# Designed miniproteins, single chains, continued (4): the designs that were tried, part 42

Each design is a single chain, and the fold is of that chain. pLDDT is the mean over its residues in the fold that is shown.

## One batch from the design tools (miniprotein)

Design m13443
Fold by ESMFold2-Fast:
Order: structure tokens, then sequence, then C-alpha cells
Structure m13443 (fold): chain A 58 residues (1-58)
């Protein structure tokens, strides 16, 4: 099936603790978040706007 998700915002954090905390906050609010580690030791959190395919009601 098809899944649509668009990156709404991208935030860069120097520590994994802050990146994980932010991602957890987004997920708790019903948003999707991806945490990616960079070779520089920084972490990137991509905020995704999840669009359910046909189930509009929670």
Amino acid sequence: TRTAAQITAVHEFPSEAEAQAYAAELRAAGREAQVTQNPDGTYTVAELERVEEEQPAA
C-alpha cells in the first residue's frame, strides 16, 4: 500500500539525549520523527507529517 509522509522540519542536535527527547515529544504528540546520527557526532531529527491512507479517525 501507499504511505505518504513529508518532512515538515529538520532539527540538528549536538547530543543524542536531546535528539531522542525531542523525537519522543513529537511521537507523544502524534507526529512521526526520525533520528539520524551524523559522522560528525551530531544528530538530526526529521519531523514528519504522517498522512494516514484512508483511516482519518483515530
Scores: mean pLDDT 71

Design m13444
Fold by ESMFold2-Fast:
Structure m13444 (fold): chain A 60 residues (1-60)
Amino acid sequence: GAAERRAALERMARSLRERYGVDLSLAQLQDPEAVRRAMLAAGVPEAVARAAVHEVTRLI
């Protein structure tokens, strides 16, 4: 349900912050392009950014 989706997005936000130093709001995390741009701006390789975008898209 909605609570499980929010918890999954919060875990994803924490994971991205801890692994890559990328701090995204839950609203930004629901925008695949915002996730991709933030990760690339943090110096994350495009292949890794693409994989993270795919994981986020599966949670939306």
Scores: mean pLDDT 80

Design m13445
Fold by ESMFold2-Fast:
Structure m13445 (fold): chain A 86 residues (1-86)
Amino acid sequence: MNTAERALEKAVELLKQGKYSEAIAYFRLAYRMGADPEVVGRLALEAAKKLLDEGKYNQAVIAYRFAVELGAPGAEELLKEAEYKR
């Protein structure tokens, strides 16, 4: 079923809109429903960069931490950078 794909798309949209708690719930749902952790982690990382660019440092840090949990490449470096700007 496409439920994991839909949850992942919704999570990225919500995260970019600053609805971070809902976004995390959908990222976790997508992961539990069999979404590829590499895909989820990379999209979370990309969304975190957008939040950082918007000056939403706390939300960006939390999003980067989630990307680190999923093993996204370079997420740990970007997390440290986001924490320095916070």
Scores: mean pLDDT 77

Design m13446
Fold by ESMFold2-Fast:
Structure m13446 (fold): chain A 96 residues (1-96)
Amino acid sequence: VLEETEKRVRELVKKARELAEKGDYRGFLRYMIEAVRVLIEGARKLGADEKEVKELEEEARRIEEQLRQGADLEEIAKEIERVYGRARKLLAEAAA
């Protein structure tokens, strides 16, 4: 589970970086939010705290909706960085 989750996240982050290099910043953000979702699902499968999993899922959903509605991309990027870090920590703690 952990190894499969890490592999999927690496693939999504690689695609995100490729889009950013091409100037597709919205595409970058979409792939990064997908990576967050993969981290959250991995943490859930490893038995992470249900409350923390639900909180991160709601935050990811809110950020994705903001991106779809044309909110400020700099603010969205900042929120994605925050939830990505939290999701990675949750996965690491669940795997320990």
Scores: mean pLDDT 83

Design m13447
Fold by ESMFold2-Fast:
Structure m13447 (fold): chain A 56 residues (1-56)
Amino acid sequence: SPDRRRQQIDQIQRSIDQVQDVYQENIRNNTPQQVIDDTQTLLSVLQQRLRDIQRQ
């Protein structure tokens, strides 16, 4: 369903936006590198999920 796909895209995009904000804050702060790396990995996974759903 196009509506269901739109809802899934919107949900993933909101998650990406939130994680990206956290990533930017972590870069500005004295955040441990492991936390920065984990945030970057999560962002990459969410972006891949967005691409996969957009290709279906």
Scores: mean pLDDT 84

Design m13448
Fold by ESMFold2-Fast:
Structure m13448 (fold): chain A 83 residues (1-83)
Amino acid sequence: SEKALALARKLREIAEKLEAGEISAEEAIEEALKLLRENKDALPVSLYIAAVLDLIGTQIDLKFGASAAEAAERLRAIADALE
């Protein structure tokens, strides 16, 4: 849907801010989770749950040494899945 495509673009914008060093990886994942929660009606429930779980997994990985680059890649992968 057009709403899902708009959500995907916003997720890529978060990834771009993270890659540019404008926000921390933790802030990027928090912003992405908030964005998904506020726009859950844009997605089938299964895709919404999958994206949320993927972001929560990324938050855990960051506590165990995952890089900001890996967090940005995950945000882009989620955005690609919504197209």
Scores: mean pLDDT 87

Design m13449
Fold by ESMFold2-Fast:
Structure m13449 (fold): chain A 64 residues (1-64)
Amino acid sequence: MLEELRKKVEEAAASLKDPTLAALLRHEGERLLAQYEAAPSEEEARKIAEELERTIDSVLAADA
């Protein structure tokens, strides 16, 4: 899961036209991935993964 989420962040960031949005997504992605890895429970990890996916979707929508 962690490797798949990291790959999603990098692929999304690479697809962005705006370099500022790409930098923002990489920064927020790294923060959320670190929180996911450090999550004390599967429930917390799931919430963080959902927030990461929502962040990716929001940034991609902003770039459109």
Scores: mean pLDDT 81

Design m13450
Fold by ESMFold2-Fast:
Structure m13450 (fold): chain A 74 residues (1-74)
Amino acid sequence: AGPEEARAAGEAAARGVAAGDGRGGAKQSMLLAPEASDLAITKAGAAAQIALGNGGDLETAERAGARGVMDGSR
């Protein structure tokens, strides 16, 4: 997946968490970055959940989710 796809997947994960989806939009993230591993999608959701749980804004969670996708793709 390209950087833009990874970012879109991370954003979808953050929005899913914000909407009360404990999986952080995992299905939507998979559709946006089909080459991303299950680990990358899982890390994106976890990073977004942690950011929101610490009182972060949605933008902070989106950035954390995108970072999680990048870290999971190593």
Scores: mean pLDDT 62

Design m13451
Fold by ESMFold2-Fast:
Structure m13451 (fold): chain A 75 residues (1-75)
Amino acid sequence: MEEEDERMIERAEELVKKAREYLKQGKPFEAEVYATLAIIVATEVKRYGTPEQKERAEKILDEAAKVGDEARKAA
């Protein structure tokens, strides 16, 4: 379902944005939680999405992993 996967991609992007915001606030534990949630959502899109949606999900996974690494180093 292309429309459902699009909404999941949007959610994952929002979760990465929130993780970044928590890092800026000096809250690495909250940042790690939101980055992990983004990874879970993007992974589901990668399993069931179109090739184009999977490519977008891979970019979100890379960004979320980077934020998660930054959060772990800050904690």
Scores: mean pLDDT 80

Design m13452
Fold by ESMFold2-Fast:
Structure m13452 (fold): chain A 83 residues (1-83)
Amino acid sequence: PSQAELDAGVAAVERASLYSSVRHRVDDETAQQVVELLLESRRYKEQGKKALEEGDEELAQELFEKAKKLEEEAERLVEEAAA
């Protein structure tokens, strides 16, 4: 299979797992938004790891910062909706 097909499969599994973990705490629409933010954060973390492997520490730092902001936004949505 192509890399795009493999990536799509991984994304589907990750989305289902994250959705299952948050849907018991928040409504469906909020859960979908949280899942999208967390998946985007994970993508930036993986890109940051690749940048470190290539020796690009500056790019890695920027990508990890983007991931952290998305993760923080997702946490706020869950906290506001669930508590």
Scores: mean pLDDT 77

Design m13453
Fold by ESMFold2-Fast:
Structure m13453 (fold): chain A 58 residues (1-58)
Amino acid sequence: MLSEEQLKEIGEETGLPVEVVRAAIEDALAGGGTLKDIAESAKEAGFEKAGEIILESE
């Protein structure tokens, strides 16, 4: 799981509250996704830094 610091950085880039970021990641993982899949989705959405932070947690 991502650290609180990593979730905060993703929230700052995306403009989403940390709780929303955490819930979205947990939901994607529960649905059978990997952190790598989530990172690729973030990068495709234009959130390059968020994708990099997620990949670093792998």
Scores: mean pLDDT 78

Design m13454
Fold by ESMFold2-Fast:
Structure m13454 (fold): chain A 93 residues (1-93)
Amino acid sequence: AAVFYVREAIEALEEAIKALKEGNADKSVEYLQRAIRALENAAKVSPHADGVREVLEKAREALKYAQSGKFDEAIKTAEEALRMARDLLAELE
């Protein structure tokens, strides 16, 4: 079920945002990679969940900003991914 992976992605995104706000680049990258892995797993078990792929793309964008030291952009993009993931979770029940 995609629900378990989307919940894992939400938790990882929340931790990534906290790490970014603390200026902890290493932890933010680790948590963003965890969120991406969870979303990739969600996409595999939900072949018609276009929403999962949209959240995955935003999480990947946030990772690129974090790896480039663009923490303000990384925070904003990760927060957008988190909002999208929460909306998706509500639709999946």
Scores: mean pLDDT 86

Design m13455
Fold by ESMFold2-Fast:
Structure m13455 (fold): chain A 83 residues (1-83)
Amino acid sequence: EVAAEAERRFQEWEARERQQGEENAEAVEEMRNLILKTAQENADLSREKQLELVNQAGEEALKLALERVEAKRRAAEEARLRA
């Protein structure tokens, strides 16, 4: 009984960690794609200007990822308050 319960809890924890990892991986992939796209679209600009735009795009992607996490957090809190 205790052993079976412990196994079930470990499975639930592993599933939760995996879900969290997938969400983080998605944000990282989205940021990388935005940076690459910005560099490709501005290939005709000087290297210095391209680097500036790439850095700016990276910062915008981070901001969007943070807003997405915050929106999910607010939705979860709202659901908790309504429950």
Scores: mean pLDDT 61

Design m13456
Fold by ESMFold2-Fast:
Structure m13456 (fold): chain A 60 residues (1-60)
Amino acid sequence: MLAESAETIARAAPEMIRAVLEDPTPSRIAALGIMAAAADFVGDEETARELREAMRRAIE
């Protein structure tokens, strides 16, 4: 179950990052934060890190 959740998050992450960088809205930035927290919870620290870096770039 956790492995399936981690795979789903990792698969969705690149598309969410692209969408946020193209049009950084508060709701999209919040979605990256939620996904980063979910990735950290399932133990995928690398995906969580990538999502947090995307948030940092979006608020620049």
Scores: mean pLDDT 76

Design m13457
Fold by ESMFold2-Fast:
Structure m13457 (fold): chain A 71 residues (1-71)
Amino acid sequence: MDQARQTIANMIKSIGDSIADGDMSADQIANYNRMVQAFQNNDYQTAIDIYYQITGIQDVAARLRAYVQQG
């Protein structure tokens, strides 16, 4: 569980840094805010789903979902 939390926290930071640099669209910023809220509520599945929607990287999202489901 701690490793999943740290991984998602690092993903949130990475997207946040891109927002600060002006590299994100308004839709991506709205999704980022939902991802942060899900993470604060310990809803790691929703956070991972939103990360997938922002990045389009299905393989990474699928691997993280499997990890969260196992513990």
Scores: mean pLDDT 73

Design m13458
Fold by ESMFold2-Fast:
Structure m13458 (fold): chain A 79 residues (1-79)
Amino acid sequence: SMEGVERLLEELERRIEEIRRLVLVEKDPEAARKLLEEMEREVERLSQYVPQPLLDILREKVREARRVFEEGLRKLEEE
């Protein structure tokens, strides 16, 4: 459903912000890594059920999450 897609995208955005918070505020990169890995597994599982345009969006959200995580690690190392 369209509501299901909207909820999924909102959930992924919340997870990206949680990854940022875990690295930069909590200084817990291991918790952030686990959340990123969970997100990657969920999108991979969904890849068999969703149409290609939505899958491309989900994969871009995973890439965004990974960038946020990696940028957070660099900033944490500078402290």
Scores: mean pLDDT 85

Design m13459
Fold by ESMFold2-Fast:
Structure m13459 (fold): chain A 101 residues (1-101)
Amino acid sequence: MPVAGVVGEGKDETATALGMGDTVTITVRGPKEKSEQAARAGAKAVEEAGGEVIDFRVQEDMATVVARVPPELSIEATFAGGEAAAKAIGGKIVKRQEGEM
């Protein structure tokens, strides 16, 4: 089963993307306005990579996106979504991993 992860850090924000099999989850932590904007950027990138967003949640300090993706595109969609979210918070990618389970 393909697995992928991306972590990006901004000044007061963190963007994390995790892909497993057919699911990509993006979590952005930070002020509501910034986390929502970054989560939307990540969601758009995942959809452009062939995914379908099935859940989008915004809280005061966190926004979360869950998407379904063909398993063969899971790694690509995870990196696209995670990198887009990290860029939106003005962050740098501090961790990137891919593998098979």
Scores: mean pLDDT 82

Design m13460
Fold by ESMFold2-Fast:
Structure m13460 (fold): chain A 77 residues (1-77)
Amino acid sequence: NEELKKAEEKLEEATKRMNEALKKAEKIAEEKGKKPIQAVGLALEGDKEAAEAVDEVIKATLEVMKYSIDITALKRK
């Protein structure tokens, strides 16, 4: 139970970071006159702000995946 609780807390924190990073990336795209989904395109074109925001999204998404796997493994035991 304690291990599961800690994994769930880490997943919640990672999910919050992912959502915040997504909002930041979308806002950067909108401020530059692009659609929110085009933030990745801006990063690929060398926009440093967009690249940083996209990197943050990737890192947070990987953490969400990691903790989701950990929780699933704990629930199967």
Scores: mean pLDDT 78

Design m13461
Fold by ESMFold2-Fast:
Structure m13461 (fold): chain A 61 residues (1-61)
Amino acid sequence: GSMMEKKKEELLKEIEEAGVRAVLAGGDPAEVSRLSKEGVELVEQGKFEEAREIIKKIESL
């Protein structure tokens, strides 16, 4: 695929991994789910910098 397709795949994986880690660390599953869905939406829209900010929010849970 294109470099943009690879970047989308990488960010989607980072969102999933961050969400799993947050839940395992005792984060609120509902909040993790909400932020993960927002991050996926941003990636699908090509808003990669906004998606990275969502990943940081998940990591801080």
Scores: mean pLDDT 84

Design m13462
Fold by ESMFold2-Fast:
Parts: C-alpha cells; structure tokens; sequence
Structure m13462 (fold): chain A 88 residues (1-88)
C-alpha cells in the first residue's frame, strides 16, 4: 500500500515534469491517458491541466477531442440504424 502510493506519486511527478518541459498537444494527450490510468477522474485531470497549461495549448487538445467524439457518435448512430433495419 505505501509502496503503491510512492510509485503513484513518482509517476505523477514525472508526468507533470514532462508537461512543463514539452507542452505539445501530443504530450498533453499522452499525459491525460497516463493520469487516467493512475486513477484520476476526467474532471481532476482537466483541473490539473488548466493550472499547468495555457488556454491556447488546451484549445488545440479540445478541438481534437471534439472531432473524435463527433466521429464516434456518428459511427454509433450508423451501427444502431443498421441493427434496427435488420431487426425490423
């Protein structure tokens, strides 16, 4: 338990250091995935990134996320429409 807490803190510090040294959209996206893997919620991650990153850096990542979300929703609707057609 104490060893796991120490490892989580070490990983968190490494992620934060990477974000501060090289705040590219790719690094920010990778950091989000790693923070989620260590147990932070999407809300906690967003709050942390707001404190560490500029609005411009966050805007670029948000644009990518919105595009991916829209594509996923369109795909899900297409699949559902096909299922409904087969079951009719």
Amino acid sequence: SMEEKKKRLQKLNEIVRRLLEDPTPEVIAEARAELKKIGLSDEEIDEMLKRLMTPEQLRNVRAIRERLKKKQEELSKTIQDLIDKINS
Scores: mean pLDDT 73

Design m13463
Fold by ESMFold2-Fast:
Structure m13463 (fold): chain A 57 residues (1-57)
Amino acid sequence: MVTEAERAVISGEVLPTQKIKQKYKQQLSNSQNSSQIGIVMNNYMTQLIEQGEEMIK
């Protein structure tokens, strides 16, 4: 099931911090293939969901 925090991330209501943006920009730049990019993007979404959950609690 999609959580409330996941919906907020998908709708763009949860914005990444500058620290999260910078970290994932560097990881994307170092990605050599689509599989690595997918892993980085999945981790990025997980971090945003965690941020959204902290804001709700």
Scores: mean pLDDT 69

Design m13464
Fold by ESMFold2-Fast:
Structure m13464 (fold): chain A 87 residues (1-87)
Amino acid sequence: SPVEEALERVEELLRMVEEGAPREEVIRATDEAIEWLRELARRHPEYRAVLEGAIAGLELAREQLRAGDVGSARGILAMLAKGLREV
């Protein structure tokens, strides 16, 4: 489902952060995930609310990464992944 695909992308970003990938690489991957989820939401309007919530969470994580707060970004990604599993 689109929710399972969104979860996979969020879990990939969380793994990158937890394994110490370079911050700029994680930011780029987050930007790519945001654009991909926007396209997915356009194609699946029935999941739009859930996918827009995921996009908002990724945008917040991106802001924390750009500010150098990797710990806050990790926390946001972990909470977002948990939320998507509960849908």
Scores: mean pLDDT 89

Design m13465
Fold by ESMFold2-Fast:
Structure m13465 (fold): chain A 75 residues (1-75)
Amino acid sequence: MSLLDLPDEKIRELVREAGKELGLSDEVIEKAYEAILKAKEEDKSITALLSEIKDEKVKKLLEKVSELFLESLLA
């Protein structure tokens, strides 16, 4: 199961949690969430999304979201 296979609401939850852990602003959190939704609509992998992100804060947030998602699968 891929992060992008999750419902939009669950993706938003993970992005918010990652953003809180990293101490990022709500604006960065929302931008990252929008980037994931766009990737989901365009049938992109998370790896492809990360390679296209130019905003360092958004990229770090997306990497943390992927980490938290993987940890949740291993629990």
Scores: mean pLDDT 78

Design m13466
Fold by ESMFold2-Fast:
Structure m13466 (fold): chain A 65 residues (1-65)
Amino acid sequence: MKEELIKALEEAGLSPELAERVADIAFENKDNPASAITAIALLLVAEGVPDELIRKAMKIVEEKL
């Protein structure tokens, strides 16, 4: 579940620490997926993640929410 999301994000190319942060935001905002998606996208942009990797990560998050 949360661990599965973290693993999928790490396999996509996120660092373990960033994958855990993304999963934390997703599960904290499970009742408001739009808020979770926005917060995660802003985090990935702020951390300097490449656009291609952001797209992969966001797709994984959307599929798990």
Scores: mean pLDDT 81

Design m13467
Fold by ESMFold2-Fast:
Structure m13467 (fold): chain A 92 residues (1-92)
Amino acid sequence: DKAIEEAKELIEEAKKRIKELAEEMLPKLSPEGKKELEEEAKKLIEELEEAKERLEEEMEGYDPEEFLENLKKALEGAIELLKKLGEELAKK
């Protein structure tokens, strides 16, 4: 199923972006902020890996195009929340 493969690719790209974003923000943070950001990034990556394993089940009964658009929005939202966390931790 092409839609499942596209969803897997979107998740892998999001995992990569999360890792890169964390690496860019870490040098600007206190030791406590670094730990909090690293733990949140790790949690997000683990949640995305779990979601990837469940894609076939979660896509069952959905329009593939609508599912992919909703997935893209969810992934962008998660990345934006991580950015905001990093910015707030840099202010502490």
Scores: mean pLDDT 82

Design m13468
Fold by ESMFold2-Fast:
Structure m13468 (fold): chain A 100 residues (1-100)
Amino acid sequence: DEYEKLIKKLFEGLRYMAQDEIKLAKTEEEKKLAEEVLKIVEEAIKTGKYKEGVEKLKKLAEEALKKNEKGSPIYKFAELVLELARLIEKAIEKLEEAKS
């Protein structure tokens, strides 16, 4: 299934992005957010629970956007995570529709 392949590729992309952010993080807060994103993404890949993973990513990113200054590195990272999570969510919806 092309949507299932897309979902897996997007989660793998998020995993690499989170790993890179952990290495580049200049603050403890940035590092912790990236580590939490990585944990959620790795669990989703391992378990195949993509819908649960995307819901956790959206919640985490939305919370980070509320707590952090607009334009800060942590805000920009959270914004990108939210955008990718929404894209994965749309792919999951299309996968569920195709199986129905």
Scores: mean pLDDT 86

Design m13469
Fold by ESMFold2-Fast:
Formats: structure tokens, sequence, C-alpha cells
Structure m13469 (fold): chain A 100 residues (1-100)
């Protein structure tokens, strides 16, 4: 199902976040974790409009983390954030399909 595919991608995001944890300020990490949990809750409730809003907010926080990683020359963080961005794109496509 679309829900199952989205939930699998959210689990992949959680795994990448654990790898990313030592590379980020605690506030950025915690904001990302909270947003992933809010997206998961909205998806489980089939509230795809709310899920999309939280996904867009996560994308903004991810951009903030990306710019910080670039400034620090943290190549590993940059690669992990780029991977997260690709997964966010896939989740967004599936959520939009659920709204059709």
Amino acid sequence: SLEDEILELLEELKEILEELKPHLPADLYNRMVELVEKIEEAVKNKDYETALEYLEELGRVLTEAYLLALERGDEKAVALIERMGRILGKIGELIKKALE
C-alpha cells in the first residue's frame, strides 16, 4: 500500500538520522526527529495534508543542516543529508499520490 511504502521510507530516514546525529547540533537533530515522528503519526491517521505540511517543514530544517554541513566541510554529513533529501522527495510523491 502507499501507506506501507511511506512508512518504510520513514524508517530509512530514521536510520540515516541516527548516522547523522554526531554531525549535527542537538537542536537541529531533535527538530528532525520530531518532524519525522509527526509525519509518521499523520500518515498512520491518513491525514496526508498534515503529513505533507510536516514533510515541507522537515525539508526546510534539512536545508539548514545542509548549509551548516557545507560550511563545516563535513563531507559525510553532506552525503547523508543528500540521501535524506532524495527520500523526502519520494515520500512527497507518494503522499501527493494518496491525495489524488
Scores: mean pLDDT 91

Design m13470
Fold by ESMFold2-Fast:
Structure m13470 (fold): chain A 86 residues (1-86)
Amino acid sequence: KKEELERIRELAARYRELAAKIPDPRARALALRTLDALLAGHEAKLEGDEAAYEAARAEVAALAAEFEALPPEVLAAVEAWAAAYA
C-alpha cells in the first residue's frame, strides 16, 4: 500500500512536469488540477475513504467539463502538444 502510493506520487510528479509545459495557461492549470484530483482519488481509494474518493471523482468530472468549455483553438493546441509528446 505505502510503496504503491509512493510509486503513484512519483508518476504524478512526472506527469505534472509534462503538464507544466502546456503553452496555454488555462489548459495548463486544468491539467495540473486534474492530476491533483486523480492523485487524491487514488490515495482515498487506497485508504478506504469512500467519501473522499467520490469527492475526487466529482472534481475530475467538473474539470473534464471545463476542458470541453475551452475555446476550440486552445483545445486543439493542447491536443497538438499531447500528440507531440506522446
Scores: mean pLDDT 75

Design m13471
Fold by ESMFold2-Fast:
Structure m13471 (fold): chain A 75 residues (1-75)
Amino acid sequence: EDFVRELARLVVEAIEQAKKELGEVPIDFVQELADAYTELVRKYKAGEITPEEAVDELRRRLDELLQRYKKEKEA
């Protein structure tokens, strides 16, 4: 439960960062983060992934999303 709350906090921080960097948070950005969070929580509860691996994967997906949306904004 505590780990699930920490993942949720990371998602909230990611949305706030996107709002500051992109001005408006794209709905697709929020949707992709929500889907990633849901999948990682499911894998963690099933014992398929460790807490550390889940955090690393979420951070990696977040970085990829931010870079993609920044590139689209500049184009």
Scores: mean pLDDT 78

Design m13472
Fold by ESMFold2-Fast:
Structure m13472 (fold): chain A 83 residues (1-83)
Amino acid sequence: SMLDDFNAWLDEQVAQTKADVEKALKEDGPSAAMQVMMKAVKAMQEEVYRASLSATTDQTLAMLKALNAKFEELSAYFNDLVK
């Protein structure tokens, strides 16, 4: 389904973002790692906005709920990683 495909895409984006953040932290430090994370967050938000233009209200709300959960996950991950 569209929501299953979206959730699978989000899971892949989060996994890739975690890898990119760890690489940036190791190579360039915490400021560079934060920029990588913020850029990925912005890209995910823009994709949800684009998808929302052709999605139903219920689908859009489900995508927003999933996106918010992933942002909380990424925020917690980053905070643990830099401590």
Scores: mean pLDDT 88

Design m13473
Fold by ESMFold2-Fast:
Structure m13473 (fold): chain A 95 residues (1-95)
Amino acid sequence: SMSDQLTQAQQRVLLKYDRVLYDRRLYLQGKLSEEELVESIRDFLDALKEAYEKGMDKDFVLSGLDYVEVLSKTLSPELREEVLKLVDEVRKFVD
């Protein structure tokens, strides 16, 4: 059912969010590359889009985007610009 698909998509968002938190910690310790952190961020943003398509509330998606925007401040200027473009794409998708 659509409700079952939404529940699974929401669980995926939580798992990808936890991965971003874990990878960010490793990145700040010099144990993970910026490229690997951006990959985790991309996976999280993709999970947000899928969950929205399956009925997740817009406010939860926007909260996730705000989190990624704050996190992007820890990246190099070039990678930050790439991440912010991905955030803008999701923001336009839900508007």
Scores: mean pLDDT 86

Design m13474
Fold by ESMFold2-Fast:
Structure m13474 (fold): chain A 76 residues (1-76)
Amino acid sequence: EGKKGTALSLFYTVGLTNSDEAIDAAVQKLVELGVSEEDVREAMKEAIEGLKDNPEAIESVKRTGEKAIEAIRKKK
């Protein structure tokens, strides 16, 4: 394990960068590294709590998490 920390870092990067390219890159990296759906969900929750005063960052984090979970399910 230990992939939750990587997922959390990617979510913070997406939230601070706030671009579609950053979202797509983060989704690809999460799938490539084999991060589990549960680790993605937990990292997304932690990032949302950390970014709670930034609605645009929260939106980017949610979009990234949703795309990552769908991509992980599709690969299985």
Scores: mean pLDDT 80

Design m13475
Fold by ESMFold2-Fast:
Structure m13475 (fold): chain A 90 residues (1-90)
Amino acid sequence: VDRNIFLELYDKAKEEIDKAMEAARRRDSKETYEYMKKVAEISGLSEEEAEEIAKRSAEAVETSPSVYIAEFVTLAEAVEAIFKGAARKS
């Protein structure tokens, strides 16, 4: 994966990632879902991939015993989306 492409995509998605993590911390699964879809779209992922990533993050927000675990899963899914997008552009 090209580090410069990864950092460029991360920078473009940074505000959406921050908003998704904040929504996850508030247990707002719907808002987490919407921002995670935007992160995946910015990363250049397909609609199907974006839906899956957003769904996993929303489910973590609903099912995690801790808001910090929900936030962690949301961040991990966002990093994964950017990594996949960067790998395809590398």
Scores: mean pLDDT 84

Design m13476
Fold by ESMFold2-Fast:
Structure m13476 (fold): chain A 69 residues (1-69)
Amino acid sequence: SREDVIKILRETVQRLESKLSPDELETMRSAIELLEKGALSPDQAIAVFTNILSRLGMDEEARELLERV
């Protein structure tokens, strides 16, 4: 569900907060806000997260996120 995806994305931000730049955290938090407002679909919000994680070489974290959603 959308609520489950929001929860998973929030937990991902919390877990990775110390490993991400302020700009990356802002982008991720904005995606969550847009998902909550219905402006992004769950798939679009997940894509924002996985694209950031993959660009940073955090492929394991991206894979784990996709397995949870």
Scores: mean pLDDT 86

Design m13477
Fold by ESMFold2-Fast:
Structure m13477 (fold): chain A 66 residues (1-66)
Amino acid sequence: MEKEIKIEVIGYNASEEAIKAAEEKLKERLDSLEEITEENAQRVAEEVSRSVSKGLILVKVTVKEK
């Protein structure tokens, strides 16, 4: 696989618990995907970011070629 997809949870004044919840939700959603593509990763990141209401949380998707 030539492309590396990195997904990061970034908390802005968010509790450790809120960040952990976002990371767990992200993992659950990604594990349900048959294949991780840039499009699927971006969609999942947006869904997780919107679903976590505790604190200011951003889920960032970075696509890097090797």
Scores: mean pLDDT 69

Design m13478
Fold by ESMFold2-Fast:
Structure m13478 (fold): chain A 67 residues (1-67)
Amino acid sequence: DDLSEIEQLIREHMRRLVTEEGLFSPEEGERLTRRLVETARRHSLLSPESQPLLDAAYQRALEEMRA
């Protein structure tokens, strides 16, 4: 359940970057989404308390990827 919430957040964010911005190819966008989900899961950043911090961290990571 918590996993689904975090995954949805990541997918929505990536979908905006790929569709709205067009920064990544469809393949790259999907690949990056998978990596972000795996990273969040591996670092146990799936706790409800970590959600705001996780969102900020991902936002910065995505900006770096755009560079």
Scores: mean pLDDT 62

